Designed miniproteins, single chains, continued (3). Designs and how they scored, part 25

Each design is a single chain, and the fold is of that chain. pLDDT is the mean over its residues in the fold that is shown.

## One batch from the design tools (miniprotein)

Design m8897
Fold by ESMFold2-Fast:
Structure m8897 (fold): chain A 80 residues (1-80)
Amino acid sequence: APELYAQLIASQGLRYLEQGDYEKAIELFEEAIKIAEKYNSYFALSQAYRVLARVYEKLGKTDEAEKWRKKADEYFEKAQ
């Protein structure tokens, strides 16, 4: 399923996040978001946005983190 492919790319992004490679993590999550948007995979979108918020929080970019948290919440509601 396309949702599984987006989740696989997001899982790779999590590995880079754990390694402290925030630039590669962001790139992979942006790719996962693009795929999830194409297939209207709202749950995958909410998960990817949640992780992006966490990445930006770790980078000290609080405004950007809040933006992605809000999108994660919006898409989580759509997935229900």
Scores: mean pLDDT 80

Design m8898
Fold by ESMFold2-Fast:
Structure m8898 (fold): chain A 59 residues (1-59)
Amino acid sequence: MKLEEIRELLKKLGVSDEQINAILEVLSKMSDEEIDKAIEFLKAVLGELTKEQAEKIRG
């Protein structure tokens, strides 16, 4: 289910479990098309952050 993909993407972005749960509650009320767009957006953001902040995140 697409919500599990969003959860994994948010976890990789460093969002807290409490915030992830709140976001998933909101997203569960959205259409499949809205969820698909959210997944694509989060993947794009994660890609940019991974490229730009790779050296900084490496702790």
Scores: mean pLDDT 73

Design m8899
Fold by ESMFold2-Fast:
Structure m8899 (fold): chain A 56 residues (1-56)
Amino acid sequence: SPEERQRFKQEVLKRSNENQDAILAKDPEMSPEARTELAALNQRTIAELKRRQQEE
């Protein structure tokens, strides 16, 4: 299915993104707001990368 293939591609891209995410997530004083923003940023980045492949 196309969705499963896209998910796999997102997973590969997520690995590169995960390193940066892990660094940011290690902030011991990260507020709930910052954590929510980080999650939203990650989702947006993955969506953007998928969009670039389809809608360059």
Scores: mean pLDDT 65

Design m8900
Fold by ESMFold2-Fast:
Structure m8900 (fold): chain A 60 residues (1-60)
Amino acid sequence: EEWQKRREQWDAERRKRVKEFNEEILKLYENGDFDKAAELASKYMDELGRERRRRGAEVR
């Protein structure tokens, strides 16, 4: 049951990391690299999927 609180804490930390990721995208937009920004966003979505896969395997 401790892990429930850890999950919530990790979710908060994840949101902070998303903020940093958004900063990267913003800089790419500012540099006019819209295509790279979209690619980075796509990579983030792929990473999210991979995280869920790893978490499932680690928890088992």
Scores: mean pLDDT 70

Design m8901
Fold by ESMFold2-Fast:
Structure m8901 (fold): chain A 82 residues (1-82)
Amino acid sequence: MTLDEILVAFFQLLAKTQNDSDETRFKKLAQFLQDTLSLDPETAEEVAKQLLDLEKQYFVDRSISLDEYLDKVTSLLESHLP
């Protein structure tokens, strides 16, 4: 799977889970990272936490720009590619 395919799958997961509880979204995102990037559960949970914090900064707090959000998400996922 390419980085672009991972990004598309990630944003589709966020859209699909937008009405789920924070706990459910965290668990689904951590599982996605385990399945997609072959991360161990502890690493997947830490990355999921960071990705959800970035989503909050962009969509809720509006403290970062779209370009900064996309750059940070891309860099974080790329750093964990197999």
Scores: mean pLDDT 84

Design m8902
Fold by ESMFold2-Fast:
Structure m8902 (fold): chain A 58 residues (1-58)
Amino acid sequence: VEAEREKVKEEYDKKATEYLSKAYQARLQGDQKTAVEYLNKAGEVIEQRDKEVAELEA
């Protein structure tokens, strides 16, 4: 269970990190709209990760 949980977390964390990086870059450029869009996408990925992890623990 630990290894399966780690694998799922790793996969989703990688995607979330990519969206967070894009949000950060957009913020630096003053593009708040794009930054918020990427932050929302990162949040969705994190929520999906938490859901998958919870399912593995059930």
Scores: mean pLDDT 78

Design m8903
Fold by ESMFold2-Fast:
Structure m8903 (fold): chain A 75 residues (1-75)
Amino acid sequence: FKERAEELFKRAEEYKKEGNEIQALLLYGMAEWYLKRYAEASQLFRKAAEKADEEGNYATARNLRSFAEELEKKA
């Protein structure tokens, strides 16, 4: 539903404002996924994974890359 995507975009903007880049990217990706924009969602999750790697959270980065790969197959 577009309403869920709109809510997620608003929450992502708030996390971005707070400096929580990983959470903002995750919520942007989820919003695009709800809109069935799988290519855009995949790209956002890959960016979140790169940021997680930079912060040393390798497990989160691997999980996000795996999810992005599954979305790319649907795009």
Scores: mean pLDDT 81

Design m8904
Fold by ESMFold2-Fast:
Structure m8904 (fold): chain A 105 residues (1-105)
Amino acid sequence: QIVLPADVRQALLEQIEARLRRLSDRQLATLLSLLYDISVSTAEKIIKNMSDNQRESLIHGLAQRILSLSAEELEALAEQAERRGDLPVAALLREQAEAHRRAAA
């Protein structure tokens, strides 16, 4: 976990949330599966049954979880996403790992 100034942390959080809002329901399910060690099928079922308000709350929670991870942890998750064939999720996680490295420098 990176200890960041409040303004830097807020900017990263907003960036992550914006990235997550661009993902499909299937891509969000892959992320949820990777972050919480649940099956993709379970994650897809959860997301499909969400209201817009619940989906926005999920995005906020996922963004906070991603922000708490190190660049190394994000890269490990990206490799898992790539092995599952979810290249857009892998790309998002790698871009976020690089953002975390830059913020820590």
Scores: mean pLDDT 83

Design m8905
Fold by ESMFold2-Fast:
Structure m8905 (fold): chain A 85 residues (1-85)
Amino acid sequence: MSQEEIERQLAEGAAENGIGLARGFLDRARRSTPEVGRRAVEGIEETARQLLDLGRQLPAGRDILNRAAEEVRRIAEEARAIVEE
C-alpha cells in the first residue's frame, strides 16, 4: 500500500474511534450527575483536539480527521446543553 493509503486508513480508524468515544461521553452526560456531565464535555473537547492534532501529522487523512473533529464538536455542544453550562 502507498503511504497515502496507510495514512487514510489510520485517519479512518482514529475518526471512528474518536466519534465513538465522544458518543460514549454524551451518553454518560445524559445518565449522570451534572459534575460527571461537565467532565464528559471536557473529554469530548479533548477528543476533538486530539483528532485535529493527528490531522497535522497525517496529511493524506487530514480531511477525514477534520470532519470527525467537527462531528465531535457538535456532540460536545449537545453534551453542554444537557449539563446546562
Scores: mean pLDDT 85

Design m8906
Fold by ESMFold2-Fast:
Structure m8906 (fold): chain A 60 residues (1-60)
Amino acid sequence: SVFDQALELAKQGAEAERAGDLETAIAYYEQAIAVAEQEPKALRRLIEELRKKKAELEAK
């Protein structure tokens, strides 16, 4: 499902973030957002959380 695909990408982003690879983490979160935006109404909260996470990493 679109939700499962977005979660898999978000998981990859979280792993990269834990490893300190901010560029890779941002790229995965951006891909997760793009996938989730195929169902923006159903996945609104996930999109908001992913955008928040991406913005936090970009501010570093």
Scores: mean pLDDT 85

Design m8907
Fold by ESMFold2-Fast:
Structure m8907 (fold): chain A 80 residues (1-80)
Amino acid sequence: SRDDILTKLMGKAMKRLMELQSKITDPEIGNELHRRFGEVLRTVRDLVDAGSSESDVQSTLDSLMQQVEQDVQRLQQQAS
C-alpha cells in the first residue's frame, strides 16, 4: 500500500537525518537541515499520492537526500 511505501522510505530517511544531525553542533545549520528534510518528505509524500512506483520514489528520495547532505557539508565548510 502507499502507507507501507511511505513508512519504509520515511524510516530510511529518518535514519539518514539522524546520522547527519549527529555531526552538526551549529543550531543554524541544524535548523536548515530540518527545513530541507521537511521539503524532501513533502516531495516524497506527493509522489506516493500521485501513484509513483516505489523504485521511482526511492530514487527521488536518494537524490534529494544526497543534495541535502552536500548542502549541509557546504554550510559546515563555510562556517569553519
Scores: mean pLDDT 82

Design m8908
Fold by ESMFold2-Fast:
Structure m8908 (fold): chain A 67 residues (1-67)
Amino acid sequence: TAAAELETVRRMEEELRRWLEEQTRKDEELAKSPELREEAEARRRRALEQYRIALEALQSARDALRA
């Protein structure tokens, strides 16, 4: 049903948000070591890009389910 799929999308958005928060904390921990700071920054940029793409896909799915 559309309601169940909307709930799934909301759950996926929440999981995506938690995933980004977890990645950010891990990257902040890595950045405490100067030699790993560049690696942490690269991982953060990758995670933000993946987050943005996934979020837009979920928003499109929500719009389709609301139609």
Scores: mean pLDDT 80

Design m8909
Fold by ESMFold2-Fast:
Structure m8909 (fold): chain A 92 residues (1-92)
Amino acid sequence: VEETVEEILRTAKRVAEAILNAKTPLELEIALALGLMVISVGKIEGDKTGSEEIYRASAEAAELIAEALEKAGDEEGAEVLREIAKELEEKA
């Protein structure tokens, strides 16, 4: 569980950095797609294990990516990810 939590958060931080460093709309879309994959994998592992810690890590990943999107000027994308984070927190 701890190793899975660390990997989710580490990957989410790298995705957030990629979003902030995106120089083109395509780079931003690719980074966002990777972020959604990380969150989806986290949710699947949470569902499979019933781990509150994994759901919480997945919610934190969604919040990190949302904050990066907001700083990059994608306020609508940030709101969508914050709603996903709330849903994951309710499972934790």
Scores: mean pLDDT 83

Design m8910
Fold by ESMFold2-Fast:
Structure m8910 (fold): chain A 64 residues (1-64)
Amino acid sequence: MSLEEKVQNLLEILPTLPESARVPFAIRFLEELPEEQREKALELLESSDLPEDIKRALREHLEK
């Protein structure tokens, strides 16, 4: 599965989860990716219609 397909699957799954589970799930998704793909995955997610709180949590996670 390509990185783009993985990101698309995440975007389809996140709305089906309880609000409290969305940020942990998205962080887990980034952690399961190879290091080389994490920045590109974040760029794809930042360009999506995800809520800003999820985007912010992902940015903060990759900064640490």
Scores: mean pLDDT 79

Design m8911
Fold by ESMFold2-Fast:
Structure m8911 (fold): chain A 61 residues (1-61)
Amino acid sequence: SAARDAAIARVVKLVSELQSVASDEETEEAARRAAELLGRGDYEGAIEVLEKAIEEAKKKQ
């Protein structure tokens, strides 16, 4: 569906952004959690986890 495809595209973009901001263990853990949520079809949960991780990583700069 268009909504699912849009959510997947959003996740891919967020993963790239997270990796551009940080490469620590917390960033890797967030990426793993997002992958698990995607595997379960929880696209909204995956997006939320990645957005929170990006926000926290930016605060550490």
Scores: mean pLDDT 78

Design m8912
Fold by ESMFold2-Fast:
Structure m8912 (fold): chain A 73 residues (1-73)
Amino acid sequence: MSLSEAVKAAAEALGLPDLAPHIAERVRQAGDTLLGAYHAAGEVGHELDEQGKSLEASRFITAVAAAARAAAA
């Protein structure tokens, strides 16, 4: 499973399916790298936090980062 596929699955599992294709595209654009996945998770999480969804932002960043680490191992 690629990092982009892993982070997509993590977003869907978290109940944020609308963000799943968005995070997957950002990770793919970053070259399916672990560092790229962390950066993409932070950017999408920041967008959620700016919308007043701070708890969702924290959960999203944590879940995506964990999925990316697992896929990279």
Scores: mean pLDDT 82

Design m8913
Fold by ESMFold2-Fast:
Structure m8913 (fold): chain A 93 residues (1-93)
Amino acid sequence: INAGLAAFNAGNYSAAIAAFDKAIAANPANATAYNNRGTALLALGNYTAAIADYTKAIALDPANAIAYYNRGVAYDQLGQNDAAAADYAKAAA
């Protein structure tokens, strides 16, 4: 699991995603692993997959302000500005 964060910090986003995939397979309720995989996907420009992972992280932990903010960033990159504004408001609350 820490291997995913180490790969991400090294800029190896594909290795980070593979490590987070293993973390999620071991514990499908791991909100942190979904958020971290979403962030690696966001770094690669895979905004749709990032939104799906942030949505799962929020469903598992609705108090996760970082996941709301990051999902808003992904929505902005797709031009979904109303959805982004709603997520930024949730992150700021």
Scores: mean pLDDT 83

Design m8914
Fold by ESMFold2-Fast:
Structure m8914 (fold): chain A 92 residues (1-92)
Amino acid sequence: MSLLEQIEELTVRATELELQFQQLLAQKAPVSELQAVLREMEKLTEEIKRLTDELLADPSASVREKILAMLYLMSTEAGVIVGRRAVERAKA
């Protein structure tokens, strides 16, 4: 399996967790449940970053693959930032 294929698969998993997080927010779920999903999102984002760094260091990887990997990483990082803010607001 290529690094890009791994990044894409993890990004799909991250989007599924983001949808689950949104559903929990809509249902006014306990902060503990929101934090549990957020931790899973953070774990996937860290793994996507590691694989993206590996792909960016690979001289055989195309510019297009490198750009796509960066876009996937940026998208998952944005989800984590929004999730963290939502948890902070739910605690207040």
Scores: mean pLDDT 88

Design m8915
Fold by ESMFold2-Fast:
Structure m8915 (fold): chain A 62 residues (1-62)
Amino acid sequence: GFAEAQKINDETINKIKAEYPGKTTLTEGDGAVVGFRIEGLTSEEIAAAALKNSPVKTDVKP
């Protein structure tokens, strides 16, 4: 649900901050983080890092 999504996003952001301390810049939107930047990474690498650290993955199962 909405609350679950917000909690998941917060946990993902915290993990990213822990991986890249002092190098993460967040852009906030209305009620949530709408973007972030990590020094030394491209936009694609940042997106991949976020997905890798997210507890929500694709629905692909073996």
Scores: mean pLDDT 60

Design m8916
Fold by ESMFold2-Fast:
Structure m8916 (fold): chain A 70 residues (1-70)
Amino acid sequence: SPMEEVIIGFRLLALSGELWLAEKTKDVELAKEALERLKELAKENPNMPKSLKERLEKLIEEAERVIEEL
């Protein structure tokens, strides 16, 4: 539904910002929280549009890299 897609989009933007903040502040706990929320979003929304899924998958990879580099 359009509303679900909008909500997913806003959540991805928020989590992207949280990862940026975590990397800038070297906050491993915040990065791990963002990763878990991204994984939950994927599990809760198995039928999300491809464009949102690709963005989500990219953010999961980013979160994992940030955690490894902190």
Scores: mean pLDDT 86

Design m8917
Fold by ESMFold2-Fast:
Structure m8917 (fold): chain A 73 residues (1-73)
Amino acid sequence: SSAEGQAQLAKAAEALKEGLRAFEEGDYEKAIEYANKAVEYAQKAIDLGALVPAAQRAKAEAEELKKKAEELK
């Protein structure tokens, strides 16, 4: 795995963490914003071939967060 791909996955995890925090605070717009960032970072990690199963899980979790936040907004 490339170092850049691993860095993208780490950014996806951090964005997902911030999105989940915003969701728990009822800030659905912020949760959607961070979920979108997490999906983008996870996709970049997948494209770079870095830890693909972990990156696919991060993308799925971010997409689920986005869907839930959009439903409650």
Scores: mean pLDDT 87

Design m8918
Fold by ESMFold2-Fast:
Structure m8918 (fold): chain A 87 residues (1-87)
Amino acid sequence: MAEKQRQIDEEVEEALALIYLGIGKYLESQGRFKEAADAYEKAADIFERLGRPDLSAEAYRNAAKSYEKAGDPRWPEVKARADELAA
């Protein structure tokens, strides 16, 4: 029965990551690039914990692009993380 609880916890985390991706996309459409980047980075962190580096890399890439559009100096570090996960 502990296995079912772990599956539910993973499903909840995946749902949360998808919600953050949706929030990031919405904020990006509103020109709120720094907040969009924060949402994408949260989604990427969750996907990385779930052992899904391809999804994490894509989310970090979107975060890096949004930080760059916001003029935030964090974008090169976030881009580097995406590139490492995609390799």
Scores: mean pLDDT 83

Design m8919
Fold by ESMFold2-Fast:
Structure m8919 (fold): chain A 86 residues (1-86)
Amino acid sequence: DVTVKINGVELTPDSTLVVPQDITIEAKSASLPAIVRLVDEEGKVLEAWLVKPGETVSKSFTLPKGRYSVEVEVGSDITRYPFEVV
């Protein structure tokens, strides 16, 4: 139901996307409201935002090098999408 991209590249939970420090996270929800969270390697939420049904929300960040995840919560389901900033 939710598609997440960084700099135009789709994230998957099964692989770690490698990205530069300047990123744009795009989240699109088809039919259900979603909560999207940017989370650091310690599990700290750096930012959280709502994506409404049919909405595409883009947010830009400059992040220190390290490991991060985008967490997407839809209803009771949470999917984690890992990425690494180099």
Scores: mean pLDDT 88

Design m8920
Fold by ESMFold2-Fast:
Structure m8920 (fold): chain A 58 residues (1-58)
Amino acid sequence: GKGSKAGTAAALARLGGISAEQAAELLEKYGLSPEDARRLAEAKTGEEIRALLEEAGL
């Protein structure tokens, strides 16, 4: 579903990164691949977050 995933990604962009534990939670809750979860955790800009969401079809 559109919305909740985008909201989480936007919050991560505002935080400027997340911990490995937070990345693992996203992997479990949203069914992200380990690669996608790692990229999301390392993303610090809205542009990187948007690119990941577009690849995920959000």
Scores: mean pLDDT 57

Design m8921
Fold by ESMFold2-Fast:
Structure m8921 (fold): chain A 66 residues (1-66)
Amino acid sequence: SMEKKGLEAAKLREELLREGKSVKEAAEEIEKKFGKPSEELKELLREIGEKLREIGDEFQAELLAA
């Protein structure tokens, strides 16, 4: 599903950060690989982003912000 694609992107991003990439660079690379989310997916990801902010996952929220 599209939501599952978002999770896979987040996992890849975690790997990129471990390699020493910045948050910005990692988000950009992921967007290039998985493409920009559609309007429907963006709305779904917004809800997930709010939840992730509570956990302190700034990186995930950055990707989901519009």
Scores: mean pLDDT 64

Design m8922
Fold by ESMFold2-Fast:
Parts: structure tokens; sequence; C-alpha cells
Structure m8922 (fold): chain A 55 residues (1-55)
């Protein structure tokens, strides 16, 4: 769980989120996120990163 959340945090920074925003996402996911929700969030983050790199 925590490893997936850390990966989402790093992708959020790559997408242009601030360190504070990325940390907030991590804290929220660790406190309220389900494992399935976190996995879905990671897939969505990866797709967003791919779209940004294509532009």
Amino acid sequence: KEKLVEEIKEIAKELGYTDEQAEGIKESMLEYGTEEGIERGLEEAKEALKEKKEE
C-alpha cells in the first residue's frame, strides 16, 4: 500500500503538483484510501503522465 502511494506522489510531482500538494495526496490515500482505490489512482496518474509527455 505505502509503496504505491509513494509512486503516486512522485508522479504527481512530475505532473506539476507542488511538494505540499503531493504530500497531501499521499496522506489522504494512506488515511482514507483502499488498496483498490490506490491501485486505480496509480493507473490514472500513469495515464496522465503519458498524456503530458505526448504534448
Scores: mean pLDDT 76

Design m8923
Fold by ESMFold2-Fast:
Structure m8923 (fold): chain A 70 residues (1-70)
Amino acid sequence: MAEEYVRRMERILDAMKRTPGVSEEAIRRLEELLEQARKFAENGDVKKVEEVLKEATRVAAEAVEAVAQA
C-alpha cells in the first residue's frame, strides 16, 4: 500500500518536470517530499506517506495554477 502512494508521487514529480514553466523550487520541494515518503514507506508508516502525498498534490496544484496565471 505505501509503495502505491510513493509511485503516485513519482508520477506527480515526473509530470511536473515535463510541464513548461514550473519553478525549480517547486520541483525541488516535490523531490524532498518524495524522499520523505520513501523513508516513511520503508518504516511502514502509511498514514505519514498519505500526509506527504497530500502535501505533494497541493504543491503540484499550486505550481500549475501559477503557470496558468502567468
Scores: mean pLDDT 81

Design m8924
Fold by ESMFold2-Fast:
Order: sequence, then C-alpha cells, then structure tokens
Structure m8924 (fold): chain A 55 residues (1-55)
Amino acid sequence: SSLRDGLAQGLADSYGLSPEEARKIVEEAVEENIKNSDFTLVFSKAVELAKKKAE
C-alpha cells in the first residue's frame, strides 16, 4: 500500500536503512499488530525497530 511504502521510505531516509530493510521492518510491525489493525501501533513499532537496526 502507499502508506506502507511511504513509511518504509521515511524509515530508510531517517535511519539510513536500505529500502529492503525498511520494507521488512514495516511488514514485521504490521504482522505484530494485525490483530487490531491499528496503524498508529504499526508506525510506533516500525520506528522502534528502525532505531534498533540503525545502531
């Protein structure tokens, strides 16, 4: 989706991740939150994972 693609690009730009790594982080965040479909939780989790990966 365009929202997921935009989040992945933003994470890549902000944390120096490759586009593939950023997409995997977004997919992981979505899967962890699929039970409630809350995109705010997806966004929060993706930022957490991106910070961890950027270290």
Scores: mean pLDDT 75

Design m8925
Fold by ESMFold2-Fast:
Structure m8925 (fold): chain A 60 residues (1-60)
Amino acid sequence: GEKQELVNKAIALNLQAIGYEFEAELLEKKGGDPEVVEELKKKAEELRAEAKKLYEKVDE
């Protein structure tokens, strides 16, 4: 149903966010460019925010 589709999309977005968070952590540990690290963290935050909006739609 519609609610299950929203949940599945939210899960996929959170998995993508985890990927960016992991990439940022690895780059930071290697002494990589701090601007690139912050950009990856921002992408993860945006994906998590989008997932949160989808979860909120399921509850309404």
Scores: mean pLDDT 85

Design m8926
Fold by ESMFold2-Fast:
Structure m8926 (fold): chain A 74 residues (1-74)
Amino acid sequence: MSLAEVARKLAEEARKLGLHTVAEAFDQVAENPDDPITVTAAAMLLLAHAFDSEDPEVREKLIEWARELLRAAD
């Protein structure tokens, strides 16, 4: 699966959970998959939201999504 396809899938999942800022970050990656700054910014945003989250389920999803995004970017 390409980085753009992974980012598009994760953006849809984030929208379903009401995580609109996270979804927007994934949309930016899907549009600019070759820009390492965009990919890094999205991963950092995900980790920041994970550490700010009081819901352990949301925190685990955000961490796994950050890992999946970075794995696809490699």
Scores: mean pLDDT 82

Design m8927
Fold by ESMFold2-Fast:
Structure m8927 (fold): chain A 68 residues (1-68)
Amino acid sequence: MRPERLSAEEARRLAEQYIEDIKKAVKEGNKSKAASLLVAGYIVLAMSDLPEEERRRLLEELKKAFEK
């Protein structure tokens, strides 16, 4: 028995939403919120059935959003 994993489609949508939310939090100066969203995005990708290449791309985008 294993925990239910997020489908690739669900993980893509959630990751894209987190990227946008992180950019907004950074723009608002809320680094704590941005950091929490970054962690949540990483967890979503780790629990997903995404292809390795796409997971790597989304992880990079999450990190870039936080660094802005």
Scores: mean pLDDT 78

Design m8928
Fold by ESMFold2-Fast:
Structure m8928 (fold): chain A 72 residues (1-72)
Amino acid sequence: MSAEELYEKAVKLMREAGDYAEKKDFEKALKLLDEAIEYLEKAIELDPNYEKAKTLLEIAKDAKKVVEEALK
């Protein structure tokens, strides 16, 4: 799987995570964010200069913190 394909999978997972968070299903949103983070980390391993993947990884990590706070 290419870095670009991993990035595209992460984008889809991030959108699904947002949808579940809007529905207050924070446990499902968290699982999807964790999967997105794994795909983005793999994309960056394949292409360390993939700035889009690095930017999306920071967004995903910030979103994960917000969702984890909502689960407290």
Scores: mean pLDDT 86

Design m8929
Fold by ESMFold2-Fast:
Structure m8929 (fold): chain A 65 residues (1-65)
Amino acid sequence: SSMEEELLERIEELSRQAVRAHIAGDYATAAEYLREIARLHEELGKHEHAARIRAQADALLAKAA
């Protein structure tokens, strides 16, 4: 569906932004992008994927502290 395509396209863009932030050492910003990606995966019904991405976000946020 067009909605699914829009969500996947947004996930790809946010993933690129998360990688850039991580490479720059901006772990707090990278964690924010990952949390948004996890939320979009929930909207796609991919609950296990969302849980794993949230765990990654929490780990990065801990590294930022």
Scores: mean pLDDT 87

Design m8930
Fold by ESMFold2-Fast:
Structure m8930 (fold): chain A 94 residues (1-94)
Amino acid sequence: SVDDIVAEFEALAAEMKALIEEMRNKELSDEEKREKAREIVRIEREMLRLLLQLEAMGHGDLAREMANAVGKEMHSLMTPEQIELLHEVANELA
């Protein structure tokens, strides 16, 4: 159902926020930061799958609203260096 997809998306968003918070730990090695970045990219791709599923079900307006809301929140929580690391990892996983 739409409600089930929304709930799954919100759970993934919460998991992503937890990983971003963990990346604030200055004691993490570069390899540990990179592994957390890989997990974030995997979650982002799963979230995109759910948004595409909502669009296929005729809920494209809801999908756009959810994508915009989460995107703005995530960018507010991350440093430019963390955003750049996510881009590097996403390119490696493509």
Scores: mean pLDDT 84

Design m8931
Fold by ESMFold2-Fast:
Structure m8931 (fold): chain A 80 residues (1-80)
Amino acid sequence: MKELEEQAKKGDAEAQLELGKILYEQGKYEEAKEWFQKAIELKPSHEAYTALSEALWALGQDEEARRYAEKAAALDPARA
């Protein structure tokens, strides 16, 4: 995890997304949200928006979760 955290801090969007996923699995939803937001700033993607919406749902931020889920759907309109 330390090496992944260092890569994420150096501005690697995929490392930021991966670190966020690990934090989400550990129940650290607030920290996961921050890393997903950083990943989106560098490289917006369906996966990053989906991950952020899931973290927001876990935090009870329902309106924001819905907005990011809609953004994810726009990048992959074939998925419900």
Scores: mean pLDDT 81

Design m8932
Fold by ESMFold2-Fast:
Structure m8932 (fold): chain A 100 residues (1-100)
Amino acid sequence: GSVTLSFTFSGSGPITAVSWHRRRPGEPEQFVAFLDSSGTRYYAPEVQGRVTISYDPAKKTAYLHMSDLRPEDTATYWAEGKLSDGSIVRGEPQELVVEP
């Protein structure tokens, strides 16, 4: 299966970069994906080829599309946006549960 997670940075200034992060139960916080305003993308090695990050500036919405979902993708996910002044806005965490 696949899923698309989204977060809207309502009320923020212009976003210059977005990233997605996750935390699995009992594990530390982990980087998932990054996209900047120049179109540069980075993905964690364990999700490379299975996830796509995108950002819609008109809607101020970050997306993480995940395909070939695995039980190991079960985690709490959140988006972070970097503003032009260098400050970071952290989105509300979203729980994803992937059944075997």
Scores: mean pLDDT 86

Design m8933
Fold by ESMFold2-Fast:
Structure m8933 (fold): chain A 68 residues (1-68)
Amino acid sequence: MLDELAQEAGRVIRELYELAKKQGDEEAIKKAEELENRLVRAHALGDEEEVRRVLEESKKLLEEVKKK
């Protein structure tokens, strides 16, 4: 469960980063980097709840960036 959630979150963050970079959205790039750092720390600590929060925040931000 935790590894699967972390993998999904990483996939969403990667998509967010690539889209933000393509659009030149420096603020979204910085947010994606912050989300990646949070994911790495949460996964290392086994913090499933934080991994879930990062996944949800990443999905929300990706949808917002897609609408631009």
Scores: mean pLDDT 83

Design m8934
Fold by ESMFold2-Fast:
Structure m8934 (fold): chain A 96 residues (1-96)
Amino acid sequence: SLEEEVKDLEKGIEKDPNNSESWFRLGMTYYAMGDYDRAIEYYEKSIEIDPNNTFSLSNLARTYYDKGDFERAREALRRLEEVAGVPSPNLEKLIA
């Protein structure tokens, strides 16, 4: 279950709080539960640890879009574009 996934990820984070992947997975789990605010919080933690985590940046953009915060969605896409090093014609479609 998603609740069991959260519990397992929280235990992993307690043992290794600097694992960007674990924070990203926790964000994805909360997104799947429809808790967009928690998802955003954990994607941001993932990016704080690894600023080049393109998966966290793209999922952050999608979550802001789904929440209706189009300005922050665009900001997350801009950050993704910067860490990717080149503009992608499909960056705007990551949230479609």
Scores: mean pLDDT 83

